Designed miniproteins, single chains, continued (4). Designs and how they scored, part 31

Each design is a single chain, and the fold is of that chain. pLDDT is the mean over its residues in the fold that is shown.

## One batch from the design tools (miniprotein)

Design m13048
Fold by ESMFold2-Fast:
Structure m13048 (fold): chain A 90 residues (1-90)
Amino acid sequence: EAEELAKKAVEHILKAEEALAAGDEKAAEEHYKKAEEYFKKAVALGDKKALLKAQAELARARAEKARAAGDEERAAQGEKLAELAEKERE
């Protein structure tokens, strides 16, 4: 359940970032609020491995978007953050 809640939180963060990139600040705010609610529920369950997996997925997705936008420095930083979260999960 914690992994599923964390996954939903990541999905909403990514949707919020897409909305923000499109100039839809209201949609972005709604998605960020949902992401925060799902993360709070996941944290309450105490499953650190599920949270770290979600953090790695989010960092990797952000790195991919940064690379697509031509921001190689942010893409590299996102990949590094994903690797650190995956290492901590082991």
Scores: mean pLDDT 75

Design m13049
Fold by ESMFold2-Fast:
Order: structure tokens, then C-alpha cells, then sequence
Structure m13049 (fold): chain A 77 residues (1-77)
């Protein structure tokens, strides 16, 4: 549901702030899946941007760039 996707985004942001990158990624990926099932491209893009932020924090700049590019592509359509 949309409500659950938004809750997962919030939980992911809290995990990211706490430095729990594995938990943050799990929550953001789950949020993205639920958003995609609901057909909400804006929310899918938001989840992808947050995934990019986690990879940046982890030092994985290549994975971060891919996540940001995916978000930009969704919003340009």
C-alpha cells in the first residue's frame, strides 16, 4: 500500500541516520517495490534517490550513480 511504502521510506531514513546501511537499503528497496506495484513513479523515484544516498554514505559511488540515474529517468517520463 501507499501508506506502507511511505512508512518504509521513513524507517529507511531513520536507519540511514543511525548508520545502519543494511537496514536502510532493505526498507528503501521494499518501499520501491510497493510503490512500483501501486504505479507511483514519483514514489519509486524517491526510493531510488534514498538508495543512492545510502550507497554514497557507504562509499559505493558507482551504485549511487546508478540509483540516481534511475530516479531521474522515472521523473523525466
Amino acid sequence: SMEEAERLLEEGRRALAAGDYERALRHFYQAGVLAAMAGDNRLVAEAAREIGRVYEAMGDHEAAARAYANADKLLAA
Scores: mean pLDDT 86

Design m13050
Fold by ESMFold2-Fast:
Structure m13050 (fold): chain A 102 residues (1-102)
Amino acid sequence: TEQQLKAELMEAVDILGEKYKKASDEEKPELFSLLFQIAQLLHQLGLTEEELAKLTLHIMEVYFEVATDAAKGNEFNKLNTQASKVKYSKERAEQLIAEVKS
């Protein structure tokens, strides 16, 4: 159900946030891409105030890095643009959840 997928996507956001904090610079672009793709799916499904607050915290961590490093900013802008094109489907949600949990 959509409610179950939404809950699993929110769990994936928490997992990604923890992975991002410990990630090397080489790992960060992949984690950022996953985070923004999941954020797009959650946006399309509809966010509660609590869910929006969690996403905002994780996104702000990424934006602080982008603001301090122009090379990272360019790479993250490319990934964010690609993520914005992601359309919700059950199959896409399940793929992203599996990728985060691996």
Scores: mean pLDDT 74

Design m13051
Fold by ESMFold2-Fast:
Structure m13051 (fold): chain A 93 residues (1-93)
Amino acid sequence: SEVLERLKRAVKTGLEIRLRLGIMEEEEYRRAIEEIERARSVDEVLDLLRRWGVSEKALERIRRLVEELPSMDPIERALAEVTIAFIVFAHFR
């Protein structure tokens, strides 16, 4: 699914920002990436984010963006992916 691959990429970008800013350990980052790569559905990705401490309000925002993704133009999709990445960056514990 293109939607699933875009969601995974956005989440990985948010995690990489945390790693580059020194607020996430390399070992924690590697484990999180491996778990994201193994996820087979949007719901599995959202369940991982919930386990990682992302709030229900933030998860609901990500869900809405993902649902709208197929109807978006390329710029809207890029903005949605950036928004998801920043949500993951800001709301991850």
Scores: mean pLDDT 88

Design m13052
Fold by ESMFold2-Fast:
Structure m13052 (fold): chain A 71 residues (1-71)
Amino acid sequence: TAAREAALRELGERIVAALRAAGIDASYALRVYADGRVLLGLSSSTVPTEAQAAAAEAAARPAEEALRALS
């Protein structure tokens, strides 16, 4: 659905922004399938440290909660 796509885009943007703020090149891509499945792909140039990953998870929390509500 459009709401699910929007929530996944926000999730990807929040994670990427947090990683880039930490100095990691990161990007996301959204794949929408004909059957209605929506997948979020994430990539980074390096493996984030535990602290960087935790910061990205914290930044993503509101978008994760919104996505969970759409279940």
Scores: mean pLDDT 77

Design m13053
Fold by ESMFold2-Fast:
Structure m13053 (fold): chain A 100 residues (1-100)
Amino acid sequence: SKEELYKEIMKLVKETSEKIKEIEKELGNSDEGKRKIAEVVEEFVRKVLELAKKYNAPEEFIKRIEEALELARKAKEEKDKELAYKAVQMVVHEVLTLLS
């Protein structure tokens, strides 16, 4: 159901947010920190996509999460923390509209 999908994704958002905070606290704005944040975000978006497919989310939702995954992959390649955060924002925005 959409409610179960929302609950599972929000759990991943919380876990991912905590991991990012720990990385920033330990590594600051270093290249290693930026790379680790991008890796954590890519894993997050991949898990959201897997959940969306398991819960048979609308095709438009799945397409938007796939777009966020491509952005997360680009962020990892470019070591761009801001692009990684944009990928997270895209996922959160789509999840908030899922229940509308």
Scores: mean pLDDT 85

Design m13054
Fold by ESMFold2-Fast:
Structure m13054 (fold): chain A 66 residues (1-66)
Amino acid sequence: MTEEEWAEKILTDPEGVVEELKAQYPEQTVLGEGVNPKELAARQLYALGLLSEETYKKILEELEKE
């Protein structure tokens, strides 16, 4: 999956992204109570190196608009 495909999934299906990360990296999945699921998914993908800093910042900007 490309960086652009991950970014799109975070914005459209953030819970599905978290579920995929739990399935592939169960011990590395960060749990954030009260955190926006889109932010949580973006943070985990960035930590895994699957998102660039630029794309991560763009996602956070979109969350500020919501």
Scores: mean pLDDT 70

Design m13055
Fold by ESMFold2-Fast:
Structure m13055 (fold): chain A 85 residues (1-85)
Amino acid sequence: DEELEAALAQVRAEFPDDRAAQLRAELGVALARGDLARAEALLEELERLLGEDHPLVLLLRAALAEAQGDTERARALFEEALARY
């Protein structure tokens, strides 16, 4: 957990003006910790920044759905993201 905080601090130091990179790093940490409510809030903020149809947003929504145990929703979101690549 301290290792995740150190990694997050490093991302903030290296990309101080890249809000999308910072939000993605914070979301990854939240998912790793099983903090699904925080991951949902961070994903919503990233969606506002990049747009709901952005492939990265779709992939992160799929990862969140999988972490929540919603395998069918995760599969549908992964397929949608792949179709856009």
Scores: mean pLDDT 79

Design m13056
Fold by ESMFold2-Fast:
Structure m13056 (fold): chain A 66 residues (1-66)
Amino acid sequence: SAEELARKAAEGIHQGRVTDEGSRALELAGRADPERARRIVQGLVDGTISLEEAAKELAELVKKAL
């Protein structure tokens, strides 16, 4: 699901890991809204947003790309 893909992407970023599911979720999110996707990733890396918030926001973008 879009939500599962987004959660895996957020977890991967938080742990500094690259996963196939995470990469696909980020590609889809970037196709829907590249600027918003970049801000979500940056916020998670910088610790300004939580893992749960990042996963929720990415899931919305992944759904738009599908």
Scores: mean pLDDT 82

Design m13057
Fold by ESMFold2-Fast:
Structure m13057 (fold): chain A 81 residues (1-81)
Amino acid sequence: MILPPQKRLRVRIYVETDTLDTLEEIKSMLESEGFKIVKQGEHTLEASRDVLESELPRVETLVNALKTLAKEVKLEISELP
């Protein structure tokens, strides 16, 4: 069976926390889900992963979990060529 081509997406997650301990916990969660840590500040973290469109519900579940722990979570999704 020929599946239609799925679009590849780049997911970027930005996180801000009030403490480093919470940031390290979120970092562990992101790394366990296959995200690469692109940038880390004292209270900020940026992570990125390339995913297929079919994987977006899993990303949404992760982001919702992060929102319960973090002061701010931003999700950016861009299409890959």
Scores: mean pLDDT 81

Design m13058
Fold by ESMFold2-Fast:
Structure m13058 (fold): chain A 71 residues (1-71)
Amino acid sequence: GDGKAAAKAGEAGAKMAAAGDTAAASTPNWQSRLYGSGEAAEYGGKGAEAAQRGDAEKAKEFSQLSAKAGA
């Protein structure tokens, strides 16, 4: 289970990174910081920690919360 869970968490992370790259190209960095970069960073960190534990459910949840907080 862990291998599959880790792969799914990695895919979600890669998708967020690609979305972040696109957003960075289209949106000034100051807007990301203003809209909640601190909260987004907190959830992003928790998502990465969950992925390291092989907890794909929590990793996905925190990744979505990070993206939502940064939006």
Scores: mean pLDDT 59

Design m13059
Fold by ESMFold2-Fast:
Structure m13059 (fold): chain A 61 residues (1-61)
Amino acid sequence: SAADEARALIEEALAAGLISEAQAAALRKHLDTVEATSPDPEADAAALRDLVLQEMRRLRA
């Protein structure tokens, strides 16, 4: 699922030192909120996945 992909990318970004533990915790909380309350959790999780991926690419540049 897009949510599982987003979680994997958050953990990868944290492990790579690209984001702080506080940023990772905030992203995990946001994803949990999306899954619990979003009217379209798959689309919103996919948007978060894409945002994390873009930030990882920017920080590695």
Scores: mean pLDDT 83

Design m13060
Fold by ESMFold2-Fast:
Structure m13060 (fold): chain A 68 residues (1-68)
Amino acid sequence: SMEEVKKEVDKIVDDTLKANPDAPLSQLALQVANKVYELGLEKGLSNDEIHLLIDYAVRRLKEKVAEQ
């Protein structure tokens, strides 16, 4: 389901932040976008679904950075 995929995206965001604590937001966003794109391809998602997941992931990344 899309809810389960979003949980995997949340984990990608968390893992990327933990692995790169001093990285600029632009670098984190690129790393997250690339990993989410790969996840979407592996799960057979459409280009539109992958685009929405990348938007979701970048939004979640920005929220978590602001909470630090």
Scores: mean pLDDT 85

Design m13061
Fold by ESMFold2-Fast:
Structure m13061 (fold): chain A 80 residues (1-80)
Amino acid sequence: MMEELLERERALMERTRALLARMSPERQRALQARLAEVAQRYRAAAEEALAAGDEEALARVAEEVIREAERVLEEAEAEL
């Protein structure tokens, strides 16, 4: 599970970098802000899962963050 999530995160980062290279500085800042909002929204849930030692819950939170980030990238790509 964790290995899969790390691989998905790496792929997401590479996709984000490639997309940012094609955007204006203003759109880059907007995309980064949207991605930061996703991370911030799930921060408390991730901390709670980690404190509880609930690896399944932590993995689900991480998967949801990655999934929402992927959606944000799809929306940004559609606006290009």
Scores: mean pLDDT 80

Design m13062
Fold by ESMFold2-Fast:
Structure m13062 (fold): chain A 72 residues (1-72)
Amino acid sequence: SLEELKEQLIALLEQMRAQLEAEYQATGDPRQRRMLELLDEAIERLRKAKTMEEIEEIGRELQERLLAIADE
């Protein structure tokens, strides 16, 4: 269901956030901090999402923005 997909995706992003937070604590890299901010934003947007289209848009935008930071 939509709700199950949403909860699973949020759980995956929270795991990714925990890994990036640990990396940021070790390195102090400002790129990691910006990635953490993007994940926090995406998680909150996903919690409010009511349609599959919204979930897909949030995921696409997050991926694009994370890749842009990684390429710096």
Scores: mean pLDDT 87

Design m13063
Fold by ESMFold2-Fast:
Structure m13063 (fold): chain A 73 residues (1-73)
Amino acid sequence: MTPEEALKAAREALELAYEADRHARDKLRGQLLAGVAALTAGVAYLLAKKGYGDEGYRLAERGKRLAEEALNL
């Protein structure tokens, strides 16, 4: 994956994590999952900015899945 693709994926994961946090206002499990998703997406973004496109992309995809799990609680 290119760093540009990884940056886009990390940004999408972070946006989903913020949406999950907003929707999990009164649900502790959802808030925790959204928090982990945001941290994962943040690390993915930093790796992508440093040129680690493959690593950044894999973490971004993991962050997206965690955010989707939080949204489905």
Scores: mean pLDDT 82

Design m13064
Fold by ESMFold2-Fast:
Structure m13064 (fold): chain A 70 residues (1-70)
Amino acid sequence: SLEDKIIELFKEDMEKAVELAKSYTPEEVKHLIELVKTSADYIISKLSPEKAAEVKKFTDEYLKKLEEIG
């Protein structure tokens, strides 16, 4: 479905964000974390409850990785 394709693309963008964060300053990583949170909240607000829970789960995992880098 279109929803599943959007979720897949968002997950790929999150993986790329973690890789980019490794070359960032702590302040840049902090800003990236806030952008990720804002983007995830928007996507989650547009999804069914089941898909929203799935996106929240992997977003929390990527946010933890970003926090460990910064």
Scores: mean pLDDT 84

Design m13065
Fold by ESMFold2-Fast:
Structure m13065 (fold): chain A 81 residues (1-81)
Amino acid sequence: MKEEAVKKIEEALELTKKGEDSTKKITEAAVIAQKALQKEGNDELAKEVTKRLTLAAIANSQGDYEKAVEYLEEALELLKK
């Protein structure tokens, strides 16, 4: 489950770096990450990851792909720890 969230964020990151709409992939990653981390009892990490992914989706929807990339990379770092 956590590995699936990582893969979805990596897919979203690739799309965002190409200037393509990644909002759907970011939303899928957020749902998977939240469920995986809540199942592990890591509610604080779930909250921080979801916050970064929400900010990434907002930045992506505004065409701020550089900010979206930063937030996606932050979410990946949090999940890989």
Scores: mean pLDDT 81

Design m13066
Fold by ESMFold2-Fast:
Structure m13066 (fold): chain A 100 residues (1-100)
Amino acid sequence: SEEAEKEAKEEGLIELLRDLGFSEEEIKEIFEDEEARKELEKVIEEMKELGRRYANGEITEEEVLKKIEELLERLKKEGSHENIIRMMEKIYKEAKKLVS
């Protein structure tokens, strides 16, 4: 069911945002804005592809960090929703801790 897949995907995104320290209000702001929600879905698909390439040994931890940094700078230049930019900033900071 496409509806069940969408619900499962939404719940997974909400849990990710909570784990990154987002408030319920900040999560609502993303999901109430159709454009912000679409941007979030695109960003998550790009992050999934990076994770797949890393898991397969196609890219290094340093290359993953660089790609996250490039994605964050692109989102800032494109004027993406502030909560999506903040999500990527938190992901970047956590990723950077793993790369000395």
Scores: mean pLDDT 77

Design m13067
Fold by ESMFold2-Fast:
Structure m13067 (fold): chain A 53 residues (1-53)
Amino acid sequence: EPSREEAILEAALSIQRAGLDFMERHPHAHTPEEMESEREAIRELEERLKEVS
């Protein structure tokens, strides 16, 4: 059955993906470093979700 950790990671991943999409639609308002940090956060969450699935 899905763990609480799995559910939390999926929710966090959804939020981070929405954030990155917003940043990509407004690139003039964000630095390359901010966008890369968001992409790294998404990668880490995807890796963690894969580990607990």
Scores: mean pLDDT 79

Design m13068
Fold by ESMFold2-Fast:
Structure m13068 (fold): chain A 85 residues (1-85)
Amino acid sequence: MRFQLLMDVGALILALAVAPDNETVKQNIIDKLAELFELPEEVKEKMKNEYTADEIRDILNEVERMLEAGKSLEEIREFVVEKIK
């Protein structure tokens, strides 16, 4: 359900905002995002190793915007994959 996904993504944004310098929190957020949108393992690993907390937050904000705009899970997945690759 889109509402549940929007709530889950909002919770990830909040967690990152509360602990922006916590590498474990950043990695856990990336794992949860990859679970929610079925992101490829290569994309998940690039996000963990090559992206800052601020960059991950920007991605989460765009994902939240896309969910609010009614974009499909496939469109959101494609957006993240294309942005990371």
Scores: mean pLDDT 82

Design m13069
Fold by ESMFold2-Fast:
Structure m13069 (fold): chain A 62 residues (1-62)
Amino acid sequence: AASGYHAGYAAAGAAGADRAGREAAGKMLQNSDVEGAFKGAQRGGADEKSARGAGEGGALSS
């Protein structure tokens, strides 16, 4: 949970900061791998939008 909070923070940042890029990547993930989505979220970095995804990343990291 606590460690997942940090992961979620970054995950939301990826989706928020690189929304356009993540949208395109999301289409490919449906036919590629689920791991890509997780890695993409981590690469985005933390932002105000990251706080929104804290719960999502929390579940993943926990």
Scores: mean pLDDT 46

Design m13070
Fold by ESMFold2-Fast:
Structure m13070 (fold): chain A 58 residues (1-58)
Amino acid sequence: SSTLTNAVTTALQKEGITSPEDISDAVEFANSLLNSGLVTNEQKAVTLAVESVKLTQK
């Protein structure tokens, strides 16, 4: 959803992550978590997606 995309984008930008590829990957991961039922809360999906990208920045 546009809400999820905006939430992920804003959260990543706060972490200094502005790469369109990283943002796209994080949005896809958040959608995957929600669609699989691993998380039911959009905020939790955003948090996990941001942490995943932070781990790949090294």
Scores: mean pLDDT 81

Design m13071
Fold by ESMFold2-Fast:
Structure m13071 (fold): chain A 94 residues (1-94)
Amino acid sequence: SAEEERRRAVAEKVKAALDKEIALLESRGDYEGAKLAREFKEEAVRIIATQSFAEARRAIRALGDKLKKEYPKYSLLIDQMTQTILSLISEAER
């Protein structure tokens, strides 16, 4: 359906944005941050591809909160990735 295609298109944009962040983290030798960003990317892409945008927004926020508890030193990075994902979802709804 058109909605499923729109969800897949947003998931691909999220993947591309987080792949760039992962590459930047790896280039700086931040392998822990790169691992975290990969974990966030894989789960966020699945959420967006399979759920409504309203449900995806709630799930992405919950995922960010969970990861901040597991990786408190990366709280700022997690918030930045969360906002990037939520922005891409919002653009697709307009």
Scores: mean pLDDT 88

Design m13072
Fold by ESMFold2-Fast:
Structure m13072 (fold): chain A 78 residues (1-78)
Amino acid sequence: GEGVGLFSASQLRQVAKQSSPDISKVLLKQADIVEKKRGDSVQDVVDTVKKQSKKAADLGAAQQAKAVLAAAEATAAA
């Protein structure tokens, strides 16, 4: 998330654009590493949050779909 206040790969790339060519190369390599590490760390957190959120949403949607399907089956059986 861009608004999280953590040091991001995009921030490193932006600083690289303002830096000398030598420093820019180093920052671009660091941005790639940070992007991969951030993805791994954030994936763990996001997976937990998404699991909780999806669980709640899935229960609501599944209950509604199940009720509609049961009504359709009852109508077809009659």
Scores: mean pLDDT 58

Design m13073
Fold by ESMFold2-Fast:
Structure m13073 (fold): chain A 78 residues (1-78)
Amino acid sequence: DLAAASQLASSGDLAVLRELLRHPDPRVRLIAVRSLGLLSFGQVRPELVALLEEALGDPDPRVRAEAAHRLAQLRRMA
């Protein structure tokens, strides 16, 4: 469910976040993208950038927009 997905995304575990990005529910994928953006704040990690770039190809326009927003923020901070 969405509450469980939010808790898992908050763990900071990249393997869990990658699994959530491949979930059939776009709301779960959106939660994962937001968490990836937050985890990347202050220091750009290539693994986090790669997962955000994967989300740019998502079929849901909201997930793509969120991934683009988070990547733009990270590229300005790097």
Scores: mean pLDDT 75

Design m13074
Fold by ESMFold2-Fast:
Structure m13074 (fold): chain A 73 residues (1-73)
Amino acid sequence: SPMDELRRLLAEGAARAEELLAAGDYAGARAVVEETAARVDALLAANPGISPEQAAAVRAALATLRADVDARA
């Protein structure tokens, strides 16, 4: 489902960002967040059947990932 794909993208983005932060690659971690954001936005745009509540939850998870990386970078 599109929601399963969105959850997978967020989980993979978070894992890759964590690896880069652990390696001291702060620019790489930020790049992974922005790549993940672009993929999430594209998938949301391609799937108008996703409810506003589901889209908001996905965007909140992405915002949390971005905030975590920014706080540690």
Scores: mean pLDDT 88

Design m13075
Fold by ESMFold2-Fast:
Parts: sequence; C-alpha cells; structure tokens
Structure m13075 (fold): chain A 114 residues (1-114)
Amino acid sequence: MQEKLEKLRKEAVEATREGADILEEAASHPSLTPEQQEKLRRIAEGLRGLAEAIEKVTDPETLSQLARAAADLLEEGANIVKEAGPETQPYADRLREVAERLRKIAEEAEKLAS
C-alpha cells in the first residue's frame, strides 16, 4: 500500500505542477483580458499550494480529495482559456488532459482507501 501511495503522490505532485505551468503560460497570451489573466494566475497559485499539500499526504483518502480539487481547478482554468478564443484552445486541451490524469490518480488513491 505505502509504495503505491508514494507513487501516486509523486504523480499527483508532478501533474499538479505541470497544470500550474500551463496556466501561467496561458495567462501570458495576448488574447486574454486582464481579468482572465488574473484569474488564471490565481488558479496557478492555488495549484502550487495544492502540490505542496499533496507532497505531505500520508493517506490515500486525502490524496484522492486533493487530486480531485486540483483537477477541478484545472477544468476551471481550461474554461477561462477556451473563452479567450481559438488562439488559446491548445492550452485548454492541455489543461483538460492534465485534469483527466489527476482524476485517474484520485480514482486509484480511492481504491487504496477502501
């Protein structure tokens, strides 16, 4: 159990940080309004905080909850990016892919909790 939890935790940290990096990259795109850029930067900051929290997780239930929270923030970011128009669509697609990876990590963590 512990070895699987450690692997899932590392994968969740990596995916969460990757998501934050994509959001910061998207926030720099000139197609976004200042309000959209500010929202994406706040979501990226939230994801970096979640990644730090995930690194300290010792139980699979908490890992599942934090991974789901990170996926939800990534989906929020993807929706904001999509609203900015077709030039930013690749960032929205990348964010959704990372969110799906975090959902799968959360599901595997939940199985370890049962």
Scores: mean pLDDT 88

Design m13076
Fold by ESMFold2-Fast:
Structure m13076 (fold): chain A 79 residues (1-79)
Amino acid sequence: SDDEAHRQQLLADLERSQAIAREVLDDGDARGWSPEQQVDAIVQALRDAGLDDQADGLRDYVARQGSARTTVALLRQAL
């Protein structure tokens, strides 16, 4: 089914984006990165993985919230 294929792809992309964000946040915490560095690293890692929609969504979210610190805190709670 077209709807089932689309849903599975969205779930796979979401799961992969969450795994990437988790890895980058863990590395950033170990290295003492700023929230801005963590956001930039997540966006770049998502783009490198071909998850451009997820990367653009995160960048847009940070721009709307005006705070990388708040965005990183919310990501840590969601992951």
Scores: mean pLDDT 83

Design m13077
Fold by ESMFold2-Fast:
Structure m13077 (fold): chain A 53 residues (1-53)
Amino acid sequence: SVRLELLATLLRAVAETSEFIAERSKNPAVKAQNLEGARLMRERAEELEAEIA
């Protein structure tokens, strides 16, 4: 559905933002947490994309 496609797109955008923050951070904990958050958001996007297949 279009709704799930838009949500998947939004989750990917959030993941990209978290990755950008991780790249700019000098704090190892902040870097690790943002990378993990991005990973989870990408997994959610993949799950939603499977629903619209």
Scores: mean pLDDT 84

Design m13078
Fold by ESMFold2-Fast:
Structure m13078 (fold): chain A 75 residues (1-75)
Amino acid sequence: MSAQELFNKGQQLFEEGLRAFREGRYEEAIRLFDESIKYYEQSIAKDPSLEKQARQNISKASAHKVAAELLLSIS
């Protein structure tokens, strides 16, 4: 995959994770956010010019992952 294709896959997985989160599927959301983060990290490794945008998206995915983990821990 190109750096842009990796970034786009990360974005797709993040959007799927948000959908799972909204539907209360927290375990699935966590897995999707983890995959999203990995694709963004791979995009940075291939093209460092994407770092700022990818890091912003990683931060958002990480925050939602923490929220999903918290909701699972109190259920």
Scores: mean pLDDT 88

Design m13079
Fold by ESMFold2-Fast:
Structure m13079 (fold): chain A 91 residues (1-91)
Amino acid sequence: MKTEEERKLFDAEVLLALAEIYLTLAKMSMSRPDADYDETLKMLDKAIELANEAKRLAEEVGTPEGQRLVEEADRIIDEANKLKKEVEKKK
């Protein structure tokens, strides 16, 4: 069976995958001429929420694998925050 460490890493990877999906959906939404910016902001907020939870789980593990997931989470959070600023400027 998976160790507690392996379970936390797996959960973090799943949360990061979901965060990437929301980030991608937000980018697709922004590219449309009739973009719903309120919906786009909700998608970006969800991506940040999921990435923060993944970061927390990965930090608790404290391994090199966990650190890689922390770095990936930080990348998603940074990108989502930049996109949020762009959306807010267009309102």
Scores: mean pLDDT 84

Design m13080
Fold by ESMFold2-Fast:
Structure m13080 (fold): chain A 90 residues (1-90)
Amino acid sequence: SLLEKMKKSMEESIKDFLEELKTLSEEEKLEEVKRLARNLSYRILLAKKEGDEETVALLLKLVETLKAELDEKSKAIIEEELAKAEEELK
């Protein structure tokens, strides 16, 4: 299915992102995590507005996959950016 292909593509992109983070300073790593979190939050909000429950579920699972691979500081940044995006994009 299209969703299955999208999920695989997103999982591969997350692996590439995590490898790139290993080459960055702590400050640069947190800024890149913040940018990704903002992008994912925007996509989740857009899918919610369109009533696309399958895409919302896929993106939320992607966020959980990303958090599972990151340290506690990066996880906190992701949670903060998700909360901020929901407030800002109403």
Scores: mean pLDDT 77

Design m13081
Fold by ESMFold2-Fast:
Structure m13081 (fold): chain A 100 residues (1-100)
Amino acid sequence: DEVEKKVLELLKKDPSLRELLLGLSVAGSIGMAIKSGKMNEAVKELAKLLTDEELEELVEFAEELQENPTFEKLLDYIEEHRELLLRLAKKLEELRKKAE
């Protein structure tokens, strides 16, 4: 798949892609939790790293992925929100360590 080749090229150029994918997973979880109204304390702490505008974009992105999930949309979001996704990934790891 052309998308898989792009992901592999990004991994070769940027070892942070693993962290970006983790951040994307966290972003999707926050968007879904906001949409459902079921936010736990960990999701609330992660959401504090986001502006109101970023939170709204995240909810819209989660809705678009639910209706028509494509790898191209995921890659575009990663490229546009790289710094945000890395912050989310780092915060998730910090929260996991605090839970110990």
Scores: mean pLDDT 70

Design m13082
Fold by ESMFold2-Fast:
Structure m13082 (fold): chain A 99 residues (1-99)
Amino acid sequence: SKSLLEQINETLRRIEAVGQQHRDDPVKAMLEISKIAAEGYEEIANNPDASEEQRKLAKKASEYFKKAADALAEGDLEKGYQYLGEGERYTLELLELLK
């Protein structure tokens, strides 16, 4: 069983690993990062140890990373990058709640 902090750290590690794996293909890297982030933050949003505010931010991050993945898969790089930026913003807000 993973603590909330361990689950968040594992999600960030998986994002970094996937980005590094696809470093020679930036669009594919961002698409795969978006997929992993959407899944990881959805799991965090459903963690019973998460506060209501942490769950809300994780859910918003997951929603925007899902939108980013969908846009990137369709070749809409402008929308994909905008949604990635929103997902990252909610991620940073979530991390700030952890100190």
Scores: mean pLDDT 86

Design m13083
Fold by ESMFold2-Fast:
Structure m13083 (fold): chain A 84 residues (1-84)
Amino acid sequence: MEEERRREEERRKELEKEIEEGIKLIERAVKSLAAVNEKIKELLADKSLSKEEKIKELEKKLEEEGVEDEEAREILLKKFEEKL
């Protein structure tokens, strides 16, 4: 019956859309992390800035990229400080 096929197709498309939206959110997060990682490399190569200034620049980049997870931000900043 066409009605049964329509319901199954709608159910599948709805699930596929939710999966696609989840993937897009992950891709967006990965892009933000890539931009942050580039900033980290730049700051590690910079010899003119103090340790404190480098940390502040990274914090600023995290805010600009919209990294909302405060715990992830703290972990990343601590790891960055260890590399300095």
Scores: mean pLDDT 75

